# Designed miniproteins, single chains, continued (2): the designs that were tried, part 3

Each design is a single chain, and the fold is of that chain. pLDDT is the mean over its residues in the fold that is shown.

## One batch from the design tools (miniprotein)

Design m4077
Fold by ESMFold2-Fast:
Structure m4077 (fold): chain A 99 residues (1-99)
Amino acid sequence: NEKIDKASKLNNEGEELLNQGKYEEAVKKYEEAIKLAPEDSPVRAGALTNLGKALLKLGKYEEAIKYATEGYEIAMKNNDYGTASDAAGVLGEAEAKKS
């Protein structure tokens, strides 16, 4: 699927930007990946989880919780326990920091 392939590439570009500390640029790449990714796809779950990580780095804890929750739900639906575990980690850190 061409849309899944493009979403995967954008997610990988976002990951590279996240690793470089370019959190706002990473957010934009993940948002583009989410727009292209099919609703319940593993690539959408990954992009939502990574968006949550980038938002967490930007101190946007409520938004990080929102997107990581969506990523967790899609990952669980796909039995993708690796992505679900990553999303749960983002949720736990964001909840701890928003207080």
Scores: mean pLDDT 90

Design m4078
Fold by ESMFold2-Fast:
Structure m4078 (fold): chain A 71 residues (1-71)
Amino acid sequence: LTPEQEMEVNEAMVRITAAVLGIELSRKVGKEKAKEIMEKALEEGLKALEESGGDVKKAVEAVKKAVEEAL
């Protein structure tokens, strides 16, 4: 993979993980609130992915932290 393709794959993995977390969150707080929280959480995750040079684990941790802080 080129570096660009590798980052696209890493971004897709973060987005998929966030989508799964969002589905679980919607069951607890409702669909509308979950969408609001997950939009911010995904933004933080994607920032962490860029800042870490493609570390999916750090990006997912940032998503989870943002969700916890929003609850």
Scores: mean pLDDT 83

Design m4079
Fold by ESMFold2-Fast:
Structure m4079 (fold): chain A 74 residues (1-74)
Amino acid sequence: SMEEEVLALSEEGLRASREDPAAVPAKLYAMGLFFESQGRIDEAITLYQHVVEKYPDTAEGKKAAERIAELKAK
């Protein structure tokens, strides 16, 4: 199924690239930036909020919080 394929590719990517599991907030933040570039501001805010809630002590968590504040101010 699509879910199994996405999960398998994510796991393979982590193994092949030897990425730390701690790189997850960076990937989520990058996805939020991608949604912004597509004009999907509500989806970007939702994803940034998730990063802030799950990874508040990371650099990406701080950046995500700043992005939410800026996007909501408009």
Scores: mean pLDDT 70

Design m4080
Fold by ESMFold2-Fast:
Structure m4080 (fold): chain A 67 residues (1-67)
Amino acid sequence: SAEEHLAAARAHAAQGLRARAAGDLEAARAHFEEAVAHARRALELDPTLEEARDLLEGVEALLAGLR
């Protein structure tokens, strides 16, 4: 369901933030990429899901910051 993909996106975003804080930028990137994929899938299933749009935008910014 859209909510299941949103929950997975949130979990991966949280794991990515923890990995970044630990200095593991490769793990952070992998988790943020998974979060983006799940958030996009949630929006494909329910395009009105505000939380998925907000999360997708935030995680894409976090990915851009891993340089």
Scores: mean pLDDT 86

Design m4081
Fold by ESMFold2-Fast:
Structure m4081 (fold): chain A 69 residues (1-69)
Amino acid sequence: RAELARLIAGAVAAGMKGDDEKVEEYLQRLRDLGVPEGAIEKLRKAAEAAKNGDIQTAALYVEEASRLA
């Protein structure tokens, strides 16, 4: 749904800025909405890739998370 997409985008954007605390806030909100831990773990990896400037790898992890959610 649109809310999940906004939270995922927020987590990746926070990752790009190196804001690890904000990344975990977005991931916790996704967990509270029922997103499974397997997808949360993929989104955490997406945020780490984004923090390192690897936007293509971040996009692949977001795609993998979407298959699990």
Scores: mean pLDDT 82

Design m4082
Fold by ESMFold2-Fast:
Structure m4082 (fold): chain A 70 residues (1-70)
Amino acid sequence: MFSEEEKAEIEEALSRLSEEEKKEAEESVQPLLEKAKEALEAGNMEEAEKLYKKALEELKKLLLEKAAKA
């Protein structure tokens, strides 16, 4: 199962964005989330967790980019 801590970090990052920014962030990480779902459905929990961590890192990059623009 995905780490509760990783889920909380993603949720906190999203909660700090406006609705428009959340949509952009979600679209940016969708490919990683879709691959994570596929791995989870295949029973490959290790791959699913790895992909979720990559999605979290992409969200952090988006937050830093938005902060730099502001």
Scores: mean pLDDT 70

Design m4083
Fold by ESMFold2-Fast:
Structure m4083 (fold): chain A 100 residues (1-100)
Amino acid sequence: SMKEKEELEKVEKEIEELKKEKEYHLEEQVASAKTELAKKYTELGLIYFVEEKYEKAVEAFKKAIEYDPEFKLAWEGLGRALYLLDKYEEAEKYFELAKK
């Protein structure tokens, strides 16, 4: 019983280590997917901006920032779209965040 308990504890520890390695690999894949989604939502926001659909542009740029907060172009686009919606105080905040 003592030897069986040690073997069970060993196997349980090995399972926990494998779960940590699998979580690390999934996090790396998720990070890559988030960067690509930020790029695509920024492209979508720029298309809406050119079409003068500023509310939809704001929504798309906010999604880009949600996926990658360091994506500077999305912060600039958001500020510009808000400015065109006469939301000047909100636009100014996002322009400052774009000056990283």
Scores: mean pLDDT 77

Design m4084
Fold by ESMFold2-Fast:
Structure m4084 (fold): chain A 60 residues (1-60)
Amino acid sequence: GPAVEKAALILALKAGVSLDTAREIVEKVLNGEITPEQAAKELGVDKETVEKAINLAKKL
């Protein structure tokens, strides 16, 4: 939904990855398939960056 798209866009811009890659990572975290720490490692960003994006996806 729109919240996931916003989270994916933020992560794509901060991590320098494609929007499709960021969207897949956001969905995996939301589904409990990976932790925010694992997502941060895959994207090469801080855990706090992933957690902020996921919180936006849940609240919007």
Scores: mean pLDDT 80

Design m4085
Fold by ESMFold2-Fast:
Formats: C-alpha cells, sequence, structure tokens
Structure m4085 (fold): chain A 73 residues (1-73)
C-alpha cells in the first residue's frame, strides 16, 4: 500500500508538470497572437478561446495539487 501511494504521488507530480508545460505553451501562443494584430476580432476571439483552455487546465492542475497534498499529509 505504501509503494502504491509513492507511485500515485509520482504520477500526480508528472501530470502536474505536463499541465504546467501545456499552460506555458498556450501563454506563449497568446503572446504571439497579441503581436500579430491586436485590433483583429478573429485574433481576439482566438485569444479568448486559449484563455478559456488555460482556465480549464489551471482548475485541473489545482485539483491534482489538492490530491497530492492529501497524499502527502
Amino acid sequence: EEEEKKKEIEELEKRIEELEKKIEELRKEIEELKKQDPNNPEVRKKILEIEEEIGILEIEKAVLKLTLKKLLS
């Protein structure tokens, strides 16, 4: 059971790292879009879509971090 808990912690940490990497990539995409044409409605729409995706990933990351804290406590 203790070995299973350690494996679960490792898998959660890895998933959190993968989510953080994806969020960083999406934030860079927003920065590139802002450089293209900030007055273009299609660009603004795309930025909002990516911001919504980041929001979902941040919530998912927060849930995983809460699970990790429970396992470490």
Scores: mean pLDDT 84

Design m4086
Fold by ESMFold2-Fast:
Structure m4086 (fold): chain A 70 residues (1-70)
Amino acid sequence: MVEVTARLPKGKELEFVQALRKEGIEIKDFYVLGNGVVVFTVDEKQLNEELIRQIAEELGGEVLSVKPVK
C-alpha cells in the first residue's frame, strides 16, 4: 500500500477523490485532516503518481507526499 497526501482548495477534497475513482484508482483509506489536506491509500499496482498529481493541479492543489505504508 502507498499513502498519498495532497492539499486541495477548500471544497475540492471530495471532487479530487471522485476524479481519481473515475479513472479506476481504488481509494481505500480516505480522510480529510482539515485545511484542504487529504490522505488516502492506494495499491502500488494502481499507483499512477503523474495522473494523481495532474488531477490535484487541475483542481488548484498539489501532492505533498507519496510514501509506502508501514
Scores: mean pLDDT 80

Design m4087
Fold by ESMFold2-Fast:
Structure m4087 (fold): chain A 64 residues (1-64)
Amino acid sequence: MEETRKNAEIDAKEIWGLNEEQAKEIADLVVETGRRLRALPPDEDARAAVGSELIKKINEIKKK
């Protein structure tokens, strides 16, 4: 979990050029989404829905 958070934060800063606040928000979101996915049964539609929600939220953070 902590490695995922750090990697997401680094990627947001280095790949997308986002500020520290945006990178932190994305890292928190990625960690929480990963936790939700681990709790779900192996249902492709349910996993796709969670993935789509993550992408939507990331795009909203990027617009700030």
Scores: mean pLDDT 74

Design m4088
Fold by ESMFold2-Fast:
Structure m4088 (fold): chain A 80 residues (1-80)
Amino acid sequence: SMEEKLTKEILLAYEMTYLRLSETYDENMARLLASLKAHELEKMIIKGDYKAFEEKIDAIRAATSPEQQEKARELVEKRK
């Protein structure tokens, strides 16, 4: 469903942001900042601002290395 796809995209964005920020910040701060980013994405969906959502997802993906993108996918899969 579309809801499942959007949920998975937000979870991927969270893990990508966490992994990227974990290189600079301690684990607790990296997780907090990643959770704030996930919350921003959820608010965009609630407001129906799909353009802002897509632009933000694209920016997060562009800022994340291919290796960290793969790790993020593994982390999302483990949440099942």
Scores: mean pLDDT 86

Design m4089
Fold by ESMFold2-Fast:
Structure m4089 (fold): chain A 72 residues (1-72)
Amino acid sequence: DVEARIEEWLARKQVPRLEEADYDELVALALAGAPEEELLRRAVELARVDRGMKPEEVAKLNAEYQAKLAEE
């Protein structure tokens, strides 16, 4: 069961529980061969949207987080 494996993997990565429709999107991406990094990034975006954050705000935070990591 691909969905159950994704749920367990995301729990290990400390991603909050997603809406059912969001798991369908992640299953489709995994079956299409998306790398773990892309799946994790998308799952974090979906979790933030599910908590009422706008997609544009999520994209901005992800860009700021990547910039911070690059600065070390």
Scores: mean pLDDT 69

Design m4090
Fold by ESMFold2-Fast:
Structure m4090 (fold): chain A 66 residues (1-66)
Amino acid sequence: MTFEITFTGSEEQKAALLAELEADPRVEVEQVGENTFRVTYHGSVEEAIGLVLRLIGEPDVEVKLL
């Protein structure tokens, strides 16, 4: 599953969320803009949906499904 995230909050919030995503070996993160990252998840569809729902719940984070 592939989606894009855009950070509209602080650099501290961005760094914390990126560190969390990069800690999962099933997650690939590619920077496509200054505050926009493409995320590819190599696990199950259920786990990928869970990750997307978690990120949608984050303040100052926009999620776009591809």
Scores: mean pLDDT 80

Design m4091
Fold by ESMFold2-Fast:
Structure m4091 (fold): chain A 65 residues (1-65)
Amino acid sequence: DAEEIIARAREAAARSALPEEERRRLLLEVEVHAGLALIARGLGDEELARRQLERAEEALARLEA
């Protein structure tokens, strides 16, 4: 779920030891891709929604590292 990924990213950013600029950039990447997935799903584009969620999860993994 895109909303769950965004919530997890916000928690990861709050705990992150990464520099503030890096945390902000990665959080933005998660929010943008998760948001695009929600829009794509609303338009019935399930393939684009899955692709955008994958990109959000990749950014989240970097934020959690």
Scores: mean pLDDT 85

Design m4092
Fold by ESMFold2-Fast:
Structure m4092 (fold): chain A 74 residues (1-74)
Amino acid sequence: SALKEFEEKMDELLKVLEEIKELAKKGDLEAAKKLAEENRHLTEELAKLAEKVEKEELEKLALKKLEELEKKKA
């Protein structure tokens, strides 16, 4: 389903963001920038998948992922 594909892609994005954050904390800003650039297409794919998902389901998933991101901001 589109919702499952969206969740899988969002999980991929969250993993990439976590790795970028850790690289930045280590002072490896060039590696962090490169990783962000290499995975830029992922946000575009997520936007296209979002068009196929019911608004309510997308909002529930977004809220869940936002809670996960808040916990990873440390």
Scores: mean pLDDT 76

Design m4093
Fold by ESMFold2-Fast:
Structure m4093 (fold): chain A 93 residues (1-93)
Amino acid sequence: SEARERLREAARRLRELVERAREEGVTPELAERIAETAEEAARAAEEAGRLDAAAKLRALARAIRRAAEAGDEEAVLAAAEDAARLAEEAARA
């Protein structure tokens, strides 16, 4: 219950950050905040027993950081959208 609440909160934050990135563009600071929030969602998913979702969220956090380091804004947004969607699905289950 508490882990699910934390996961739902992380999913909401991920969505908000993705919307901000679409409006303002992807900055290094924003990409890092998205990656950190995806890691928070992964931790909450693990605590909720959603081990597959947790592993995928951690992989997406790494992908976001890699894409940001390469200056690939499109790849950052794609991975961030996947992370937000996955966190929301995991929170509903």
Scores: mean pLDDT 88

Design m4094
Fold by ESMFold2-Fast:
Structure m4094 (fold): chain A 73 residues (1-73)
Amino acid sequence: MAEQYAEEAERHYAEAIEAARAGDTEAARRHAEEAVEYALKAAEELPPEMAELVREAARAALAQAERLVAAAE
């Protein structure tokens, strides 16, 4: 069910960005971490090459969310 894990990852990233914009640093970090976890679960159901791209994208997105949180502080 890679699609459902990917959907959960997208939802949590959206919530992380929304929380960061609202200044809720704790919620933003929590949702960003959950988004990465779901993206990694989605990657487990993909071919190795696609799985690595998903893992790299998830790490890059987490780094961007952390930068947005830092900028909001």
Scores: mean pLDDT 73

Design m4095
Fold by ESMFold2-Fast:
Structure m4095 (fold): chain A 95 residues (1-95)
Amino acid sequence: SELFLKKAEEVIKLLEENLEKPDEEVMKKAIEKAEELLELAKRTLPPEFVKKLEEVLELIKKALETEDEEERKKLLEEAIKKLKELIEEFKKLVE
């Protein structure tokens, strides 16, 4: 539970850093951390959380691949929003 929150917050921080200052290496690190979070969720959380994390990972990957800066920012903002919503849903599930 604590590990899920900690890893999710790490991903959010990396995505927020990319909104302020675009960096391909920081983005690749965000993808790596998001994949670790997804593997943790597959072992410990309900299928709904896994599906939502897969959606977040796809948004991050699309943000890395897009050449449109406006689209990149919107994709990252959506990924951050979905992760924050998952954190709130997780807190309600365990409390």
Scores: mean pLDDT 84

Design m4096
Fold by ESMFold2-Fast:
Structure m4096 (fold): chain A 69 residues (1-69)
Amino acid sequence: DSEIAALEKQENQALNIAKTLSLEDQKKVLDAIIASRLQFAIQKDPSKAEEYKKKAEEEREKLLKELES
């Protein structure tokens, strides 16, 4: 889908810029990306909001561990 492709392109661009920043700022960029993805998923299917929130929290923890290692 063109919407998903556009979102992925935006996320990849943000992550590339984040690599030039401090670890603390990289965490902020990751938080923003995860929040954006969660918002998009909830807009597509609000009935699964709690499921998407739980998955977003798990993804955030995984990415933060990878970033800190």
Scores: mean pLDDT 76

Design m4097
Fold by ESMFold2-Fast:
Structure m4097 (fold): chain A 96 residues (1-96)
Amino acid sequence: HMESYIKAIEKAGEGAAEAVERGDRLTAETYLSLLVMIGSLAIKDAENRGEKEKAEELKKVFDELYDRMREAIDAGDPEAVREATKEAVEKLKEIF
């Protein structure tokens, strides 16, 4: 269920933010890759249930999250990483 995806996203987002704080860009990019995998699984789960509208909404939220996290990692801004994660989590709760 969505609670498991939300928890995984929160943990990966915090891991990315902590990596950015340390100047560890490679680890931050690894967490971004993990978030992409989590999003892909959540979208596939919705598609498999025939929830086409939810799948499209999830895709929009995850695409925005990936773009904002990439920009924040490139800027070395851990607060922007945390904010992007928080906003994505709020939107995901609205979809379910």
Scores: mean pLDDT 86

Design m4098
Fold by ESMFold2-Fast:
Structure m4098 (fold): chain A 70 residues (1-70)
Amino acid sequence: SVEEVIKEAAELAQKAKEAAAKGDKETALRYLNEAIELLEKALSEETDPRNKVILRYVIKEIEELKKEIE
């Protein structure tokens, strides 16, 4: 479900923030890339326009976090 995918992406983003806080930029970026891939796969399989909007919003949030760490 979209809810489960968003939850998993949020958990990966949290792990990325924790890795970045410890100075492990490489691990942080790895987690964020995994979250983006998960969300993009869900978006490619999604047919509900409302769920597509939510998925795109979450992808944008993760991409902004990635830019901040990069």
Scores: mean pLDDT 88

Design m4099
Fold by ESMFold2-Fast:
Structure m4099 (fold): chain A 79 residues (1-79)
Amino acid sequence: SDREAAAELLKALATAVKENKISKEQVIEGLREAAKRLEERGRPEAAALVREAAEKVEETENAEEAAELLEKLAEELLA
């Protein structure tokens, strides 16, 4: 499902941030690029969810807060 696909992406990015593999800025760029690819593949609902996550991550103060937010958003999508 679109929610499940978005949740998996958000969880993967949260893990990468927690492992210090990517920065908050790289998460935002990655989410925006993923949303563009999802739209190109005819998945506009998944693209909208991922784009919304990017906007919310941009409002966080640091990488730790961004990772926590990504995990929370993923859980909400799967509920």
Scores: mean pLDDT 84

Design m4100
Fold by ESMFold2-Fast:
Structure m4100 (fold): chain A 70 residues (1-70)
Amino acid sequence: SALEERRRRLFERADEIAEETKKELAEIKKKAAERPDTKESQEEYLKELLDLFVETADRLGEAIAEINAE
C-alpha cells in the first residue's frame, strides 16, 4: 500500500540521517582528541556538538517535508 511504502521511505531516511550523524560525531570526537586539553578546546567541542545536533534536527525536518510532498 501507499502508506506502507511511505513508512518504509521514512524509516530509510531516518536511518540515513542517523548514520550520517554518527559519522560526523566520530569526526568531531577525533578532532577534539587531537587538540590541546584546555577549557577553550573543551568549549569548542561542545559548540561543535551543538551545531551537529541542530543540523541533524534540520535534516529530519527536511526529510518529513520531502516524504509529505510525495
Scores: mean pLDDT 84

Design m4101
Fold by ESMFold2-Fast:
Structure m4101 (fold): chain A 70 residues (1-70)
Amino acid sequence: MSEIAKEIQELKIEIVDLISTLDDKTAEEVIKKVRELEEKAGKALEDNDEEGLKKVKEELKKLIEEIKKL
């Protein structure tokens, strides 16, 4: 498994932990964004697209920062 794919999984776990602290409506919005990013990551893995994986990782980091501001 690539280093970036492992980092994406760890960021995803952090987001799941943060979701437990949110109200149901906000949690649904975050879950939608995570699913969209998972689809992008899966496609990038199939295509061996390292830049696509880096973009997903960066968007997950931004999502964590947005959640922490709530």
Scores: mean pLDDT 81

Design m4102
Fold by ESMFold2-Fast:
Structure m4102 (fold): chain A 71 residues (1-71)
Amino acid sequence: LEARLKELEQEIAELEAEVAKDPRDVRAWARLLRTLSEAERLYIEAGDEAKAKEYRQRRDDLGAELEKIQL
């Protein structure tokens, strides 16, 4: 579980960099939203409600940014 969470944190950082370089890469946005959702789920399973809430907020913020870019 801990190893998977570390892996997801690394993937999120890499995907955030990809989105920053190419904000119109819809695939990168979709992958980032998916990995944030998986991280939230794993933190819930681990009993870390504070981290789960943090990742849920990050996902919601990212979704709002995607809406602005598409509009």
Scores: mean pLDDT 77

Design m4103
Fold by ESMFold2-Fast:
Structure m4103 (fold): chain A 59 residues (1-59)
Amino acid sequence: SREEAEELLRKLIEEKKLSLEQAEKLTLAFVNEDKEELKKLMEENGFSKEEIEKILSLM
C-alpha cells in the first residue's frame, strides 16, 4: 500500500542518516507521485535496487 511505501521510505531515510535537504526532496517526490524523480533521488542517496523496486511497487 502507499502507506507501507511511506513508512519504508521514512525508515530508510532515518537508517541512512540522510540530510534534512535530501529527506525533504525524497518526501516531496513521493507526495507528488513523481516516480521518475523519486527513483533518481533514491539512486543518488545510496538506496539499493531492491529497496527502490519495493517502494515503487507499493505506490
Scores: mean pLDDT 85

Design m4104
Fold by ESMFold2-Fast:
Structure m4104 (fold): chain A 56 residues (1-56)
Amino acid sequence: MKFPTPPSPLEQAKLIDSGKPILPTDEELAEMLGITPEELRKLRVLAHPEVNEKLK
């Protein structure tokens, strides 16, 4: 192929999941779930805004 299509976030999530990372980053978690890191961060802030404060 002259222009290979990059793997979709879902496909990358499957590969990352099979690699079973010990502590995945927000980007890795988002890929595992098939969403963007921004969406994951938004969900985390809404559910547990306190977690972000504790890590300061």
Scores: mean pLDDT 60

Design m4105
Fold by ESMFold2-Fast:
Structure m4105 (fold): chain A 63 residues (1-63)
Amino acid sequence: MIDKIIEEINKKMEELQKRASEAFKNKDLDTLEEIVREVGKILGLSEEQLKDALENLRKRFAK
């Protein structure tokens, strides 16, 4: 049961990585933020952890 959950998470992460690659190519910050939120939801991150990750992403992207 947990094994199937891990496989689903891994599959979702692979899909998100492909979307992230496309978003980086297109310089689409909004899509990158959505991907970070999806990853955070899958990993069970708190709202504070998600907020911090998004702020760091924005700073990196604005570079």
Scores: mean pLDDT 74

Design m4106
Fold by ESMFold2-Fast:
Structure m4106 (fold): chain A 68 residues (1-68)
Amino acid sequence: SMDDKIERFLVRLVLEGKIPAEKVREVYEILMEYLKGMPEKEALEKLKELGISEEVARELIEFVKSLL
């Protein structure tokens, strides 16, 4: 499922040190809101507020776009 693919991708990024483990749930929630219609700019800013680099935030958005 899409949820399984997103969860697996997030786990990989945590293991690579790109996302803090304690922020995974909040990152997932932002990605779900993006899929429901949140503007890309707003999603990117929310991800950066969680301490995610702009590069990784863009990778996250592009990954979920690839599932559409």
Scores: mean pLDDT 87

Design m4107
Fold by ESMFold2-Fast:
Structure m4107 (fold): chain A 62 residues (1-62)
Amino acid sequence: SAEAERLRKEGDELARKGAQFAAEGDLDRAVELYERAAELYDQAGDHEKAAQLRAQAEALRA
């Protein structure tokens, strides 16, 4: 659906920003953005991508 496509694109943007913050060493911001992106992917039905982002967020917290 058009809504699912919009949610995926928004998730992609948040994941990109999360990666940027991770590269800058702002791990708390990166985790927050990855978790938000994962929620959007879940809403879009992309549960695999959501799980990948949650795993990345967990790795940053370790």
Scores: mean pLDDT 88

Design m4108
Fold by ESMFold2-Fast:
Structure m4108 (fold): chain A 61 residues (1-61)
Amino acid sequence: MLSAEQRAELAALLEAFFEAVAAGDRETAIRLLEQIAAFYRAQGDEGMAAMAEALRRAVEA
């Protein structure tokens, strides 16, 4: 479903998210999850966007 360019963009966002989590940078992790959700919405993948938003809420809790 995703192009090679879109997969590379998503991989970069996920790598940055894991680095933020490892660093204990909750605010950056939340921002990156918002970007991941926006990425999936832009691709028309509402299910994955909803999952990213659910994960963001879990990180905020």
Scores: mean pLDDT 81

Design m4109
Fold by ESMFold2-Fast:
Structure m4109 (fold): chain A 55 residues (1-55)
Amino acid sequence: SEEALEELEKILRDYRAGKITRQEFLKRVVELAEKYGLSLEEMSRLVHEAILRLD
C-alpha cells in the first residue's frame, strides 16, 4: 500500500542519515511487514520501489 511505502521510505531515510542503527532498521522493517500483513515477496517489492524513489 502507499502508506506502507511512505513509512518504509522514512525508515530508509532515517537509516541513511545515521539516525537509527542497523538493528533498529531491521526491527522497524519487520514491524512494518507485520502491521500491513506483508509477505516476504511483497516486502521485497516494496523495498525495491522505496530505493528507486529515494535514488
Scores: mean pLDDT 82

Design m4110
Fold by ESMFold2-Fast:
Structure m4110 (fold): chain A 70 residues (1-70)
Amino acid sequence: MAERALKNGLTALERGDYETAIVAFEEAAKADPSKAAEYYRLISDAYEKLGNTEKAEEYRKQAEELERKA
């Protein structure tokens, strides 16, 4: 369920567990594609916190593309 995956991701972010947060948000995006843009933004933010700017930019671009097409 996307709501559970989202809550798990947000809890992981609060704990500074960015890797767990990314996995949870990926699960949320797969469970509810209609909110994929929101989840991709959260994944992008988590990658920024990890210092992986390349992945962060990739997911931010995907989120922007989804929002523009919605």
Scores: mean pLDDT 81

Design m4111
Fold by ESMFold2-Fast:
Structure m4111 (fold): chain A 65 residues (1-65)
Amino acid sequence: PSEEEIEKEILRALGLIYRWLGEHFAKKGNLEEAIEWYRKSARLFREAGDEEAAKEAEEKVEELK
């Protein structure tokens, strides 16, 4: 794999972790915290080139507002 592919996989993995934190806090009723983690997740997915996952995370932010 290229250096760029490795970097994108790291960003995607971090995006998945942040999405999981968003889900965790949303389930606990900590909506403000959940929104922050989903926003961070969306940024990481977009940087990783995963436009679909980024949009899903952004949609979760709008749902929880």
Scores: mean pLDDT 86

Design m4112
Fold by ESMFold2-Fast:
Structure m4112 (fold): chain A 78 residues (1-78)
Amino acid sequence: AMALALKNLGNEYFNQRKYDEAAQAYHEAISLDPNFAEAWNNLGAALKEIHKLYPDKKSSLEEAIKAYNRALQLDPNN
């Protein structure tokens, strides 16, 4: 599935510490499948890493919290 491929691409970028590219790939995955809990969780992780690199940009942390909450809503046992 295209959404799964985009999540996997995001994971590759994340492992390379290319967090902006990772977040973009995860956003594209959730655009295709808004119920993709893993993509929402991984988006939160990427945005959290972006916030660590740019702590003055609080929007990244706020978006990370939203992504994690969405993942939890979709998979509450995660």
Scores: mean pLDDT 84

Design m4113
Fold by ESMFold2-Fast:
Formats: structure tokens, sequence, C-alpha cells
Structure m4113 (fold): chain A 77 residues (1-77)
């Protein structure tokens, strides 16, 4: 839960689009927020970012929270 909310906060505060989530600078900001909630492994951080990009590509910039939770569950398992 906290992981999804941390990433959603970065996206919402910066009004990010799916294309911007692919930028190294934006991924670094998301990785820092993931580290704060206990996701410190770079490979897990990248899988979580990729999963969120996939969800945003389906729903534009407004992802469904349940779809994000399902994507993170798949990416981190």
Amino acid sequence: MDVVLAVQRVVDENNLTPSQLKKPEVQAMIAEELRKVGVTDPAQQQRAIDAMIDVYNKYGYTPNLQEMLDAFRRALS
C-alpha cells in the first residue's frame, strides 16, 4: 500500500505523464520515494516503475489504484 501511495504522490505532485516516467531524472525521484518505503533493491525499483508505466499507458495519467496494486504485486513477487 505505502509503496503505491509514495509513487502516486511523486506522479501527482509533478503532474507526470507515462512518457515522463521513462526519463532517468523522473525514475530517480521515484526510486528515492521507493527507498523511503523499504524498496531499496534497484531491480525491484525498476520493476515497480515499469509496472506503473504499463498501468498509466492503459488509463492515461489517471491510474486505477487497484490496477496499480495488482501491477506492483506481480512486479515484486
Scores: mean pLDDT 68

Design m4114
Fold by ESMFold2-Fast:
Structure m4114 (fold): chain A 100 residues (1-100)
Amino acid sequence: SLEEEIEKLKAELDALAAEIRRTGSPVLQRAADLLRQMADEAIENESPEDALKTLRLAVHAARYLLAIARGETPDLSKLTPEERRAVQLARGLLDQAAAE
């Protein structure tokens, strides 16, 4: 069901955020917290269909942040349009976190 898919994506996002926090970078931890806030606000305030889209984007963004936290260089040439949007979101959140 749509609700089950939302719950699974939220659980995946929470697990990715926990792993990012384990890496110890304050900027990356803050970016992960901003992603979780965005996901929670979408679940609370948006339709289930829109919340699902936001959660999918957030999960891809969290995967990118985790790769950066691990010192990996993601290959951006093979990204889907959704994954590319997620990278742009993640970069924006990193810039916001670094400005704090």
Scores: mean pLDDT 85

